Designed miniproteins, single chains, continued (4). Designs and how they scored, part 106

Each design is a single chain, and the fold is of that chain. pLDDT is the mean over its residues in the fold that is shown.

## One batch from the design tools (miniprotein)

Design m15694
Fold by ESMFold2-Fast:
Structure m15694 (fold): chain A 78 residues (1-78)
Amino acid sequence: GRDAGRAAANALGDALQAKDEAAARAAAEALGAAIAEERGEEGGRAVLEGALKVIEGYLNKDEEKAQEGAALLAEGAS
């Protein structure tokens, strides 16, 4: 539900600040699953792929990849 998606999004942010890639990926999977239950599998997949790109962009200081991921995340969550 909304609460599960919000909790997963907060966990993703915390993991990225900690530079914990494993925790960030787990949070991304939880976020994708929460969105899939609310909006269908296609939306959940877009959110998961977007979150994974944000993780890679943030950890590797690739702003373009992080922005592409953020755009895909916003589309899947809409």
Scores: mean pLDDT 80

Design m15695
Fold by ESMFold2-Fast:
Structure m15695 (fold): chain A 78 residues (1-78)
Amino acid sequence: SVPVPKEAVELHKKMKEEVEKNKEKIENMSDEEYQKLVDETKKLAKKSLEDPKYYEEAAIKAGLVEEAVRIRREKEAA
């Protein structure tokens, strides 16, 4: 049995911590700020394909985008 990689567990924890830290900011995010976050995430994702050192930052930003989408959908449903 292969144990879960410690790096994957640590990355997931960092993603959750960044989402929690930015939750209020994400909830009050303007459409322009949301689009900027999406664009920055896409640029980091592209950089991570060429240089693995950007992978962690790209993953964290992707998590923030997912939470922003979730909060925006919940606001529309309310």
Scores: mean pLDDT 78

Design m15696
Fold by ESMFold2-Fast:
Structure m15696 (fold): chain A 72 residues (1-72)
Amino acid sequence: MARDREAIEAARDTGALLALDFGASPEQAAETVRHVALLQGLSEELAEEAAREFERNYEEYTARVAAAREAA
């Protein structure tokens, strides 16, 4: 469970960075989240759930990553 959460968080951060650095659409960023989650060993179901949740909360995730980058 904890490892799945860490994998989902890393996948979301990767999607948000793709959006910020390359202007990826919510759909493109969500597809990256799904791909990264699968690469980290999550099931297809969990990867799809992570991607859909990211797409639904796209603005929140990208804003949080942008704020973290400015704080660093």
Scores: mean pLDDT 79

Design m15697
Fold by ESMFold2-Fast:
Structure m15697 (fold): chain A 78 residues (1-78)
Amino acid sequence: DILEEVEKKFREYKLKNNTVLTEEEYLELVVKTLIEVAKEKGLSEEEMKKILDEYMEENLGEKGKKEAREIFNKLLKE
């Protein structure tokens, strides 16, 4: 499950760096981790967006989903 791998990498990042993240840093890291895992698994952009939307809606609601999508679009740009 891609979400489980995203959460695992996110926790590894926190443990490795012993850093408290701001909400913005948290969103950016989650989105980056999701893109990384999805690319390794060969998922399409549409599939990544669906997973991101579901995860963010569950955890942060509509505002978090919107902010995460903006970060996602920036990170996909070459």
Scores: mean pLDDT 73

Design m15698
Fold by ESMFold2-Fast:
Structure m15698 (fold): chain A 112 residues (1-112)
Amino acid sequence: SNCKNFADKFKKDYNNFIEKLQELAEKYPENESIQRDAAFFNLQEYAELFGQEKADELNKDLEDLRLGIANCDYDTIRKVFQKLKGLSEKLKMEYVKKFLENMLNELDKTIA
């Protein structure tokens, strides 16, 4: 199904992105921008940088995304991706922003 194809692609792209971002963060430990991007996928590190309340908000958004994908709720998936993209822009997380832009484009192709 289109839903299964999107979910499988998202899981693959998400895991590949996290792996590459962690490699980049280890290679450039002094680069604050890269460290901020890597923290987006580590709630403990995110809480240390931005506070526990902001980490809890991000965790809720990531749970909403997971449920949206599991339920094939494309409207919820799109809304969460757009919200997280706005957050990444506000926090100057360029790699996370580009990843979310790519995921929004893949979603649009899936529901076209």
Scores: mean pLDDT 85

Design m15699
Fold by ESMFold2-Fast:
Structure m15699 (fold): chain A 96 residues (1-96)
Amino acid sequence: LDAEVERAREIAPRIAEETAEALARMDPEELAAMEPDESSRLAQAFRAAYEALITADPEERRAIAREMAERMLEAMLRIAELRRRGVPLEEAVAAV
């Protein structure tokens, strides 16, 4: 039915793992610089995760980063699905 969404699901675990590794290796100052916009529901959800990352031990940081990467990827897949159905980007982002 939707080859693009299915392909995204096939590569999603790899993207999540790569993103988690990148986040876990960043300095706390770099993590703070990645703080999302407060106006977004998605940004509000990730703000707490970002705060947890900058205070966590290295091993905990990797676990938190992985969870955050997986949630972000799921949100992006949902946005892509809505956009494919003709929903404008702004409305698709607001729906997540």
Scores: mean pLDDT 62

Design m15700
Fold by ESMFold2-Fast:
Structure m15700 (fold): chain A 72 residues (1-72)
Amino acid sequence: EEERVLRAVVNEAKQLKDVYTPQQVVEHLKAILDELLKRYSQEFVDRLLAELEKILDPETFAEIKAYYEKKR
């Protein structure tokens, strides 16, 4: 289940970056991350962030990472 969810979110991020502005991608991924933080372990979320780092623009990823760290 976790692997399926991770792949679904990564694929969604890839699709979003091709269609939307960086700011819109950030807002959409923040909403997804908020939902995942309610239901999944921190280890799962950390793994997801590592996969997102590989596919997102550095600026987009930095904003998402800052948002996640602020919630700690």
Scores: mean pLDDT 78

Design m15701
Fold by ESMFold2-Fast:
Structure m15701 (fold): chain A 67 residues (1-67)
Amino acid sequence: MRLLLLTVGLSEEEAQAIADQIKAAAPEVEVELRFFENGDEAVAEGKRLQAEEGIRVIVVSTEEFSV
């Protein structure tokens, strides 16, 4: 199973740590990381991929905490 983890405001190290946690809990899941600087762009891309390609998407953002 493929899972896209869309990250906003996270470093590669922080995003990889989340991906590693998901893999530890569900080793059968293939986690793909995508990096965004804008939460609106990440959400729009996630909705598009879920609707058009049926891919499971999780969006993780630090904008609400950092701003």
Scores: mean pLDDT 74

Design m15702
Fold by ESMFold2-Fast:
Structure m15702 (fold): chain A 89 residues (1-89)
Amino acid sequence: SEKAKEYIEKAREYDLKAKELKEKGADDKEIGEVLGKGLAYSILAATLLNTLTVPDVLATLRKLLEEAKKAKNVVAETAYEVAIKLLEK
């Protein structure tokens, strides 16, 4: 699927941007937002390739978000919040 390929390319772009932001010492929240966008596109590509279902992934992401909050991991918390928001419709 051309759409799945586009989503994979977007996911790669966001992953590279997150690495660049981390190297520049950007805010944890900013790094998390970019990582979350990349994660969402990666999941959307996987759903188009019939390897995942969005409801199952959303349940997993919500559990990971709770763990990130307990760990006070701002990057992970922000990334999961952004990914969940983009995948919910």
Scores: mean pLDDT 86

Design m15703
Fold by ESMFold2-Fast:
Structure m15703 (fold): chain A 84 residues (1-84)
Amino acid sequence: MIDLLSEEEKEELAEEAKKYLPLLAKVLLTEGRRKGAEEEYLERIAKEAGVDKDVELSDEELEKLRKELAEAREKLEKKAEEKA
C-alpha cells in the first residue's frame, strides 16, 4: 500500500512521521541502554531526533509511549491507505 504512493505523497507522510521522531527516539534510547547498546549509537539517535541522549524512561512511561507510537503508526497507515 505505501509503495502505491507518489513521491510527493511519500514526502508528506515522512514529514508527518517526523513529529513522532522525538517520542520514538526516547523509546529507542531507553530500550537501547537496557540492552547494552553502544553509547555512540545512542548519541546518533538522540542527535537525529533532537532529544537528550541521557533520556531514561520508567516502565510505565515506556508502555505509554509505545501505545502512543502504535496509535500514531495506525493513523499514518490509514492515511497512506486513503491516499493510495
Scores: mean pLDDT 71

Design m15704
Fold by ESMFold2-Fast:
Structure m15704 (fold): chain A 68 residues (1-68)
Amino acid sequence: MLDQEDVDRAMVELSLAVAETSIRHAKSFTQDDVDTLRRHARYARSLGDEETAERLEELARQAEAALA
């Protein structure tokens, strides 16, 4: 059985990959997408994964700018 941390880490990595693909393909983001990326960034940071957290925060900033 997978620990919740393992599942959440996998979801964070998946979220990063999906966000990068969506930005590259100029897809529209919603505020919920931005909030999800920021939540996952905080969680990645709590796991000690600063690189993934910084990348997710940068993608959230890009997505938020696209909403403006």
Scores: mean pLDDT 71

Design m15705
Fold by ESMFold2-Fast:
Structure m15705 (fold): chain A 97 residues (1-97)
Amino acid sequence: SEEVKKRLNDRIAELQKRIDELQSRLAEATKNGDEEAVAQLKAEIARLQDELSRYRAMLKMIELIENDKLVDEKTKKIAKEFLDRWLAREQAREAAA
């Protein structure tokens, strides 16, 4: 759905912005020889990159469904149910904010 794509793109944009900010901080920590900060920043960047990859995979699932590239009907159903549940959780978060 368009609503799922919009929310995924918003999350991807926010994660990318945060990764870019942390990369800048990593460059500074590396220049200053701050080994503890370097290790911490690398770990946080890796975690956010994993999260970013998950949201990109969800967008790819939507693309495959919309372009009828998922041949297996059972897989299409599972993917759609997963995306619908994710949207419901995102809407619940907005309502609670």
Scores: mean pLDDT 81

Design m15706
Fold by ESMFold2-Fast:
Structure m15706 (fold): chain A 61 residues (1-61)
Amino acid sequence: GAHEEELARKAAEGLATLLTSGFPEAAAIALVRRDVGPHLPEELLERAIAEGRRRAAELLA
């Protein structure tokens, strides 16, 4: 639903921020999975992680 989509968007933004701030990728992903994983369908969580990684890579390129 809209709440899950908004949470996924915020998770992607949060992951991108952690990665661009110098957090190790594995640790940043583990934090996102722990914090939002219980509140998101697996497909939305995986999509949010992929999007956060993509945004960070784009900003660090």
Scores: mean pLDDT 85

Design m15707
Fold by ESMFold2-Fast:
Structure m15707 (fold): chain A 93 residues (1-93)
Amino acid sequence: SKLEKIKRLADMNLGSLELGLRTLYQVSGDEAYRKAADIFIEARREIERNPEDAISHIRRAREEIQKVLPDERLLGRINRQLERTIDEIRSIE
C-alpha cells in the first residue's frame, strides 16, 4: 500500500542518516554523532506505533548534530532530509 511505502521510506531515510553519523563519529571522535545515531534507532522503532515520539527523537538528534557539525552545506542537507522525514511520519498518523 501507499502507507507501507511511506513507512519504509521514512525508515530508510533515518537508516541512511544513522550510517552517515556513525562515519562522522569514526572520523571526528565526537560523541554527539554517536548519540544522534542512537537516537535515530529509537526514532525508527517508534515510526509506526508512536509517530509523535519518533518526531520528537528526530528533533533531539538534529539538536545534537547542530552542536558539532561545522559544514554548513552538509548541515543544511541533513536538516532538509530530516524535515522531509518528519513530514512523511506525520502523513502516517
Scores: mean pLDDT 85

Design m15708
Fold by ESMFold2-Fast:
Structure m15708 (fold): chain A 98 residues (1-98)
Amino acid sequence: MEEIRKIAEEAVKRRLEKENLTLSPSQYIAAILGVELELSMLAEVMKDLGYKEEDIKKALRLYAESEEAANLAGQALSAYVQGNMEEAKKYLEKLLEL
């Protein structure tokens, strides 16, 4: 999705501005690809757990806008990979309340 790429670019720019960091072109591309992968995984996990498209889109936007939302997304993905679906849902619910 072109939308996920734009969200990834916004998230990387926000993090670089906050940390006052500069990246080489290759590092910048790697950072965008990494965030794009995380966003794609978040969307698929939420879809698998039965979330509506509107909630998925909201979660992806919040990820770009908020470091707290990005951290909650990471925790949800970690819980999902470990097979802890109840924990994953708790983190996603907290993310959607932001």
Scores: mean pLDDT 81

Design m15709
Fold by ESMFold2-Fast:
Structure m15709 (fold): chain A 83 residues (1-83)
Amino acid sequence: SARDAALAALQALGADLEAVFAEVDPDGDGHVSITDALFAVQKHSATPLSDAALAALAEVLREFADADGRVDYRAFARHVLSL
């Protein structure tokens, strides 16, 4: 499924996932926009994600986003590693 493809891309990054998101967090505050998070994952993915997989990834990221659309990527990375 599109969700399974999105989760597989995140799991393939594994322990490097936090570092991948840190590349798009120049302030080091532990938060990234959904757009920047999608860009970072796609940049480091060996295979391009389909539009459906990107949409599924955005939905998963929104579960960790605040009211401004900023994702706590340290909490998100811990969640992915616990799957």
Scores: mean pLDDT 80

Design m15710
Fold by ESMFold2-Fast:
Structure m15710 (fold): chain A 103 residues (1-103)
Amino acid sequence: SAEEAKKKALEYLKKGKKYYEEGNYEEAIKYYKKAYETLVKALGEKDPEVARVLAELGKIYADMGNLETAIALLRKALELLKEALGEDHPEVKETEKKLKEVE
């Protein structure tokens, strides 16, 4: 169910965040990707929860120095967040700021 998928995605996001805070970017990316796949199946690719995970993945890739991948992920997240939340939303502004820092 969508509710069970959201709970599973939350577990993956918690693990990913822990690895990110420990500086283990490789393991963080694995768990954020698992959360992404789980949420896409449950909610569809355009859901703001999916966009938020893409934004976090973009930030992690930027911290790793993989700027090309970071820019692609942040641009996709920004597109989806603008569609879902509107261009003036705080999450959109935060994602725009991070994209400018990486570009």
Scores: mean pLDDT 88

Design m15711
Fold by ESMFold2-Fast:
Structure m15711 (fold): chain A 91 residues (1-91)
Amino acid sequence: MRKKLEEVFFELVDELGMPLLVHKALMGEPVEEVEEVIEELKKKAGIETEEELKDLLNLKDELGKTVLDWAKLSGNKELIEYLLSLGADEK
């Protein structure tokens, strides 16, 4: 894992210190809102390749959960399919 990607992911947090992308995924927010957070993370981390975005999306939190794991708990199928299309891994 790239240290800079982890730092950016965990620095962009909500009012309770939860990573903003995790919060949006867990709450089952619209794909458009999740996409806006991903674009902010891409700009802050300097992500230019599909591989770097995949690395970011597959970061595990303190519970060993990825953004995709939290999206699955929300039951938002459209969001799950969107994250998978960006390279989030089910494995």
Scores: mean pLDDT 74

Design m15712
Fold by ESMFold2-Fast:
Structure m15712 (fold): chain A 111 residues (1-111)
Amino acid sequence: MAPPRVALSPKSATAKVGEPVEFQVTVLEAPSPIVRVTLMLSDKPIPAGSTVPGGKLLKAEVREVDPVRAGESVTLTFTPTKPGTYYYKALVQDERGATGVSESGTLTVTP
C-alpha cells in the first residue's frame, strides 16, 4: 500500500516562551488508519522527505491517537521553554507501520 500523506499547519508561527502553540496535522491520504502522530522540533532545518533532523532534536512529542482517516485532522500543542528558532515536522504512522512525513515549518520564539 502507498504510504500515508499529511499536511501540517501553520507553516510559520511566532510565540513567546510559555505560550502554547497549536499545530494541525491533516491526513490527505491514508490507505490504513493513522494510529500515531509525532511532532519533531529541531534547531536546524529538517531535510525534505527525512524523518531525521539535520541538527539537534529539541523535542519530539509522540501521541497514540484513535484511528484517523483521510480528511481528518489531529491537533498537537507545543509550549516552548526557550527562545530561538525551531524547525518542525509531523510524522504519522498507520496501523500497519507505514509512515508519512509533512513539510517543514518554522517557529520563532521570543522571551
Scores: mean pLDDT 77

Design m15713
Fold by ESMFold2-Fast:
Structure m15713 (fold): chain A 70 residues (1-70)
Amino acid sequence: SVALPEQSPAVVEVKLELIKQVNLVLEGKMSAEEAAKAVIEKGEELGLADLGKRGAEAIRTIARYEQEQK
């Protein structure tokens, strides 16, 4: 497992964006694709493109569970 005793501000920013976008998708205020794009763009902006892409994948997974429940 990857563990950091103190996260860089950039990593924290991408994670906060992911949390915001996940909540917006779950509330029906944003599509999974729009939310995924926002997280990817935030990751690219901060030099964390891989982390942004992983966040986008998490959003798509959550959206899939929402669709399976409806």
Scores: mean pLDDT 77

Design m15714
Fold by ESMFold2-Fast:
Structure m15714 (fold): chain A 76 residues (1-76)
Amino acid sequence: SHMEELKKKYETLAKNYESGIKDFEEQAKKLREMAEKTKDPEKKAEYQSQIDNAEKMIKKFREEAEKYRELIEKLS
């Protein structure tokens, strides 16, 4: 049915965003470890900028994943 096809599409989108969240969380964790090990303030600032970007992407991807999960629930 059309609703089952749409639900499957939304599940794929939600899973893609959820996978992206995990990737950004892993990236942020590695960057925090690198920031902790460096004594160079400029490199620390560069890592912090990358961490901030990863956290911003996590927030956006979480909002998108939640939106698609809500749409799936309404189709169930």
Scores: mean pLDDT 90

Design m15715
Fold by ESMFold2-Fast:
Structure m15715 (fold): chain A 90 residues (1-90)
Amino acid sequence: MLSDDEITAAINQVAQAVLNVTREQIRKNKPELIPAMELFDQGFQYKQQGNLQKAIELYEKAKKLAEQAGDKKLAESLQQQLERLKKRLE
């Protein structure tokens, strides 16, 4: 069984690879999502640094932009990440 920090590091590695592929697709097909993906990427970097408050702030902004752009899947993913991060601040 891995510690929470080890699990977080593994998840961050996989998600960074997914973000790179998704960013390329968004540039071609949905340019309106580019600002949301930039905020998501920045939030991910702060999460890796252990700055959970800044990560939450950036994920909330990214979620709002994803909702405005009509990307329900991205908004749902961000909601799940926000709930997990907020629990860690407790």
Scores: mean pLDDT 73

Design m15716
Fold by ESMFold2-Fast:
Parts: structure tokens; C-alpha cells; sequence
Structure m15716 (fold): chain A 81 residues (1-81)
């Protein structure tokens, strides 16, 4: 399920992301899950794109940026499929 996939990605991200980056990543994905459950797919995609843009603008560590972007894009693909 999307919920299981999101929780697994949060766990994986916790091994790479700083506490601050992980908090933003977790907040974004849980907000996405809520919006998908409410049927707001446009809102969910907007939250994912906003989160990707935020990490690109604020994350200076290449490994953390790559991990966050990859996982956010995986969820974006899942929602669109």
C-alpha cells in the first residue's frame, strides 16, 4: 500500500537525512498520504513538488539531497501510475 511504502521510505531516509531534513521529509510524505486518502491527487502532487523544490534550495549535502529527491519522486510516480 501507499502507506506502507511511505513508512518504509521514511525509515530508509532516517539513515541518511539529518533530523531537520528528516522532519521536513516525513511531514511532506504524511501530508501527501492524507491528501491521496481524501482524493486530492492534485494537492498531493503539489506537496511533493514543493518538497523537492525545498530540498533543492536548502540542502547542501549531495547525498541527502539525492536521497530525498529520489524517494519523493518514487512516491510521485506511484501516485501518477
Amino acid sequence: SLEEQIENLIKAASEVLSPEALARFTEALRRVLRLVEEGDLEGALAVLEEAIAWFRATESDPAQLRTAELYLRLIKHEIRS
Scores: mean pLDDT 86

Design m15717
Fold by ESMFold2-Fast:
Structure m15717 (fold): chain A 59 residues (1-59)
Amino acid sequence: MTFEERKKYAEELAKKYGADLEVLLRIVEAHPDWTKEELESAAKVVARHKAEGGRAPAP
């Protein structure tokens, strides 16, 4: 999976879960070997923190 593919997938996950796209993009940049499943899991965590008014954990 290319870096560009992972960025596009993160954008789709941000729309699907209401996650902060900037936080997801930083996670994608920090974790180049992560799978789609790991990125989706991260998107769920980011969305939960956004909904709770909290800040996402450091990458």
Scores: mean pLDDT 74

Design m15718
Fold by ESMFold2-Fast:
Structure m15718 (fold): chain A 70 residues (1-70)
Amino acid sequence: MVEELREKAREAVKAGNGDEATRLYLQAAQVEHPDDREAYRAALVELSKIAKEAGLEDYAERFQARADAL
């Protein structure tokens, strides 16, 4: 379920596994809202916020830049 994917993604971020977290979070957004650019953008913004809270400034900046480019 989408909720399970998001939960695993948050745990991956807290563990410092940004690549796995990105894959799971974007997969959840794609399952819930396929081909919805706005949902994909929202997922990137959420990832940026989570990365910033975890102290992963590089990831936070990259996710935000990607969201802004959409």
Scores: mean pLDDT 72

Design m15719
Fold by ESMFold2-Fast:
Structure m15719 (fold): chain A 85 residues (1-85)
Amino acid sequence: SLAAERAAAAERLLAYARAAASVGLDATAEVLRRAARVAADPSASLEEVEKAIAEAEKALKEAVSKLSPEQQAAFFEALRAALPP
């Protein structure tokens, strides 16, 4: 269902936010948490949800790309732990 797809997207974004926060990307984690709230909001249009997700994923990619190799490794380890199997 659409509600289940939105819930899954929100859970994924929250996992990204936890991983980002674990490596000190607090501002990026807040962007991801806001996108998760939009994804979970039944009053938000699909276009608004897709835009929020795209902007948050872009911000995450840019922030992670600027991390040291050691911090990047820590981010991906934290992400694996946070994501559902």
Scores: mean pLDDT 86

Design m15720
Fold by ESMFold2-Fast:
Structure m15720 (fold): chain A 98 residues (1-98)
Amino acid sequence: MEEVEELIKKFGYTTLVHRLIMKMMKNKKMSVEEALEKLEELFKKAIENPEKWEEVVKELAELLGLDLDSLLESFKSRTLEENLELYKEILKEIEEIK
């Protein structure tokens, strides 16, 4: 499932972050504020502890109601540098929405 990369290419990181928030609201019944706080926490953790990226992806899959194996495969198809850049851009968009 390459939807994340296609979404970034077509609409940028703002659309990706909005879709993540909407999925968390639907799946976990979180508010927008709770979803933003949780996403910020997870992506900060991924940047500060790159070795824990599988743990972050597992938590993200549970929050979004996505298949873990498909999400892990998506992240494994990218380099560490590409994933770190993705995390940093997502955090920038979260800061702009707040």
Scores: mean pLDDT 73

Design m15721
Fold by ESMFold2-Fast:
Structure m15721 (fold): chain A 94 residues (1-94)
Amino acid sequence: MEELIERYENTTNKEEKEKLVIELLEENREKLIEELQEAIKNDPKGFMQDLKKAKETLPTIKNESMRKQAEISLKIAEEAAKKMGYTDEEIEKA
């Protein structure tokens, strides 16, 4: 994990950075879900507002690397919301 972060910071190649960020998100998916579940418990309304903003922003991201990262992050956030008892319909309406 630390090696992937160090490699990301030292990488100047855009495609390599994209791959490393995706690998970091996937490797830490379960931990990120747990952290997001705590965030939802502390501020459920703020979380849903952030989720809505992320969905609205996603199609406006022109940089392919940033868009892919945002798509993965959004999927992780939606999974965390589902584990907290939100329905697919509630997540879609956010």
Scores: mean pLDDT 73

Design m15722
Fold by ESMFold2-Fast:
Structure m15722 (fold): chain A 85 residues (1-85)
Amino acid sequence: SLEEQAEQLLSQLQELIDNTEKQLKENKNNPQKRRQILQDTRRRLDQLVDQLFELIDQITDEKVRTRFLSQLKQIQLSFLDLVAK
């Protein structure tokens, strides 16, 4: 279903954020490598977010759409927090 596909993409996005945070912690004293990690993560995040928006646009249930958009917003805010560190 569209909802199951959206849940899978949200799971992949969360894993991407979690793995990125781990890689950044392992590279605290390497600014060049941290920059590369963030650039690679942003590219993958942009691709997955675009796919998720296309799926959400097809969901007619307003409550389900709002829930997925809220979860996506939290993931985007988590990424911005990592960039700020």
Scores: mean pLDDT 88

Design m15723
Fold by ESMFold2-Fast:
Structure m15723 (fold): chain A 74 residues (1-74)
Amino acid sequence: MSEEVKEARRRVERMLEELEAETTTERALRDIRAVREIAEELVKLAAAGKISPETVVEIVENLLEIVRREIAAE
């Protein structure tokens, strides 16, 4: 993998870990796990040169913002 893909994966993992540590609801934890699975597939696509590593980070950040709004509503 390129260094850019490795950095994107590290950044995504950090964002997931931070939100998971802040989360107390079972629903939000399940959604974070789903975002983790999506992120793993996106990183795989980036490693294959099919998507930009920068776009992967942006997609995951936006998905986690949806989860944060869910947490704030509970």
Scores: mean pLDDT 82

Design m15724
Fold by ESMFold2-Fast:
Structure m15724 (fold): chain A 101 residues (1-101)
Amino acid sequence: SALEQVIKDVEDALEKIKNAKTKEELLEAIKELKKAILKALDVVSDDHETVLTLIGHILRLIGIEFDIEKGIISFDEGRKQAIALAEDVIKLLKERKKKLE
């Protein structure tokens, strides 16, 4: 299903974030996570509560990206925050999938 594919895309982006060795690799992985969440918005567009929650995650992710680029947070802290956000998104999408089954 389209929902299973976007869950996989978020999980793939999470693995890239976990494996990032440089600031540049981390920022690229965060961009992939952002693209996956934007695709998820299209897939869950009929679920207004999930849409609003995902928009909140996108805004938070933009903040994390900004803080990493400006050196407001460390590489390790930025990676930690991006991991937690990706895990929250995966949980949300998997809970949505269970309600549709």
Scores: mean pLDDT 88

Design m15725
Fold by ESMFold2-Fast:
Formats: C-alpha cells, sequence, structure tokens
Structure m15725 (fold): chain A 72 residues (1-72)
C-alpha cells in the first residue's frame, strides 16, 4: 500500500540522518497520513515539509508545526 511504503521509507531516511526514534516515527506517521488522506497537492506540501525536517534534524513538535504551516 502506498501509505505503508512511504511510512517505512521516510522512517528509514530519518534514522539514517540521525533523527531520534520519536522524530522518525512522527515523520513516517505524517507521511502515511498524507498519502492516505490528502489531495496530491497537499500531500506534496507535506512530503516537502518532512524532507526539510529530516535535513534540519527537527524534534517531533517542530515536525508537526512545520507540517501544520505547510497546509495553511
Amino acid sequence: MPGEFVERRMRELARRHGLSEESARTIGDLGKWAMENLSAEDTGRVLLALQESIREGLSPEEIRERVRRALE
């Protein structure tokens, strides 16, 4: 399933970049949620926000806030 694939892939990417397990889980869960619940445009916004969060090493709270802002 696309959502499950994105969840696993994004968690692995986050771990490889040195994020905490909680941040990796948050990234995976949000990626899966977006794939299953949002339009293609909004999913793209979320996935970009998650990639930026991985690059910047953000905390779970910071990841959620960035995704929230991306959808405004």
Scores: mean pLDDT 87

Design m15726
Fold by ESMFold2-Fast:
Structure m15726 (fold): chain A 76 residues (1-76)
Amino acid sequence: MAEELSRTARETALRLGVSEEDAERLGERVRRATEEGGVGAGIGAAGQTALDLGMSRNQASELVRAVIDEAEKLES
């Protein structure tokens, strides 16, 4: 779960034009939050980190949606 959500967040950030360094940082934040607080914490970390990195609200929303979709697929 944590690895898959981290990877999805990183890959989505890269697709949205985020640098490799910032995408790795975002993926790491999602992984750690998911490991410490579960899926909801990981989803929250994805959105907050995206905004902290200067992504637009639309880009942050797309990133959060991708992470939610991956989480739902893994819980099914």
Scores: mean pLDDT 84

Design m15727
Fold by ESMFold2-Fast:
Structure m15727 (fold): chain A 112 residues (1-112)
Amino acid sequence: SIKEKFKKVAEELEELLKDPESYPPVEILKKTNELIKLFEENPSLIEENKELIKKIAEYYSKQLEEYPDDREIYEPDLVKLLKLLKKYNPELLEELLKNNPVLREVAEKHNI
């Protein structure tokens, strides 16, 4: 059931991230929160879902850059995701930080 639940949440989030402007931000936030919790419970899913994680990180970093007044909405989930990557997939974390200055700023601020 955990694998089936993960697959459903991941597929729903991937669909939302194809055209994020067509959906209320709360739907993306909700699915991202659910996905992060599943990664905390089963960290092996991180290695299997690198491309989705990259898309999530890119979406959240763009929201922080374009909507600074909403930073408190997006930053906590992004911090949780980056901390999980530091613990379970540091190579993917390094790749994300190298390619994105917004993610570097968040990581430095939170000692990630």
Scores: mean pLDDT 87

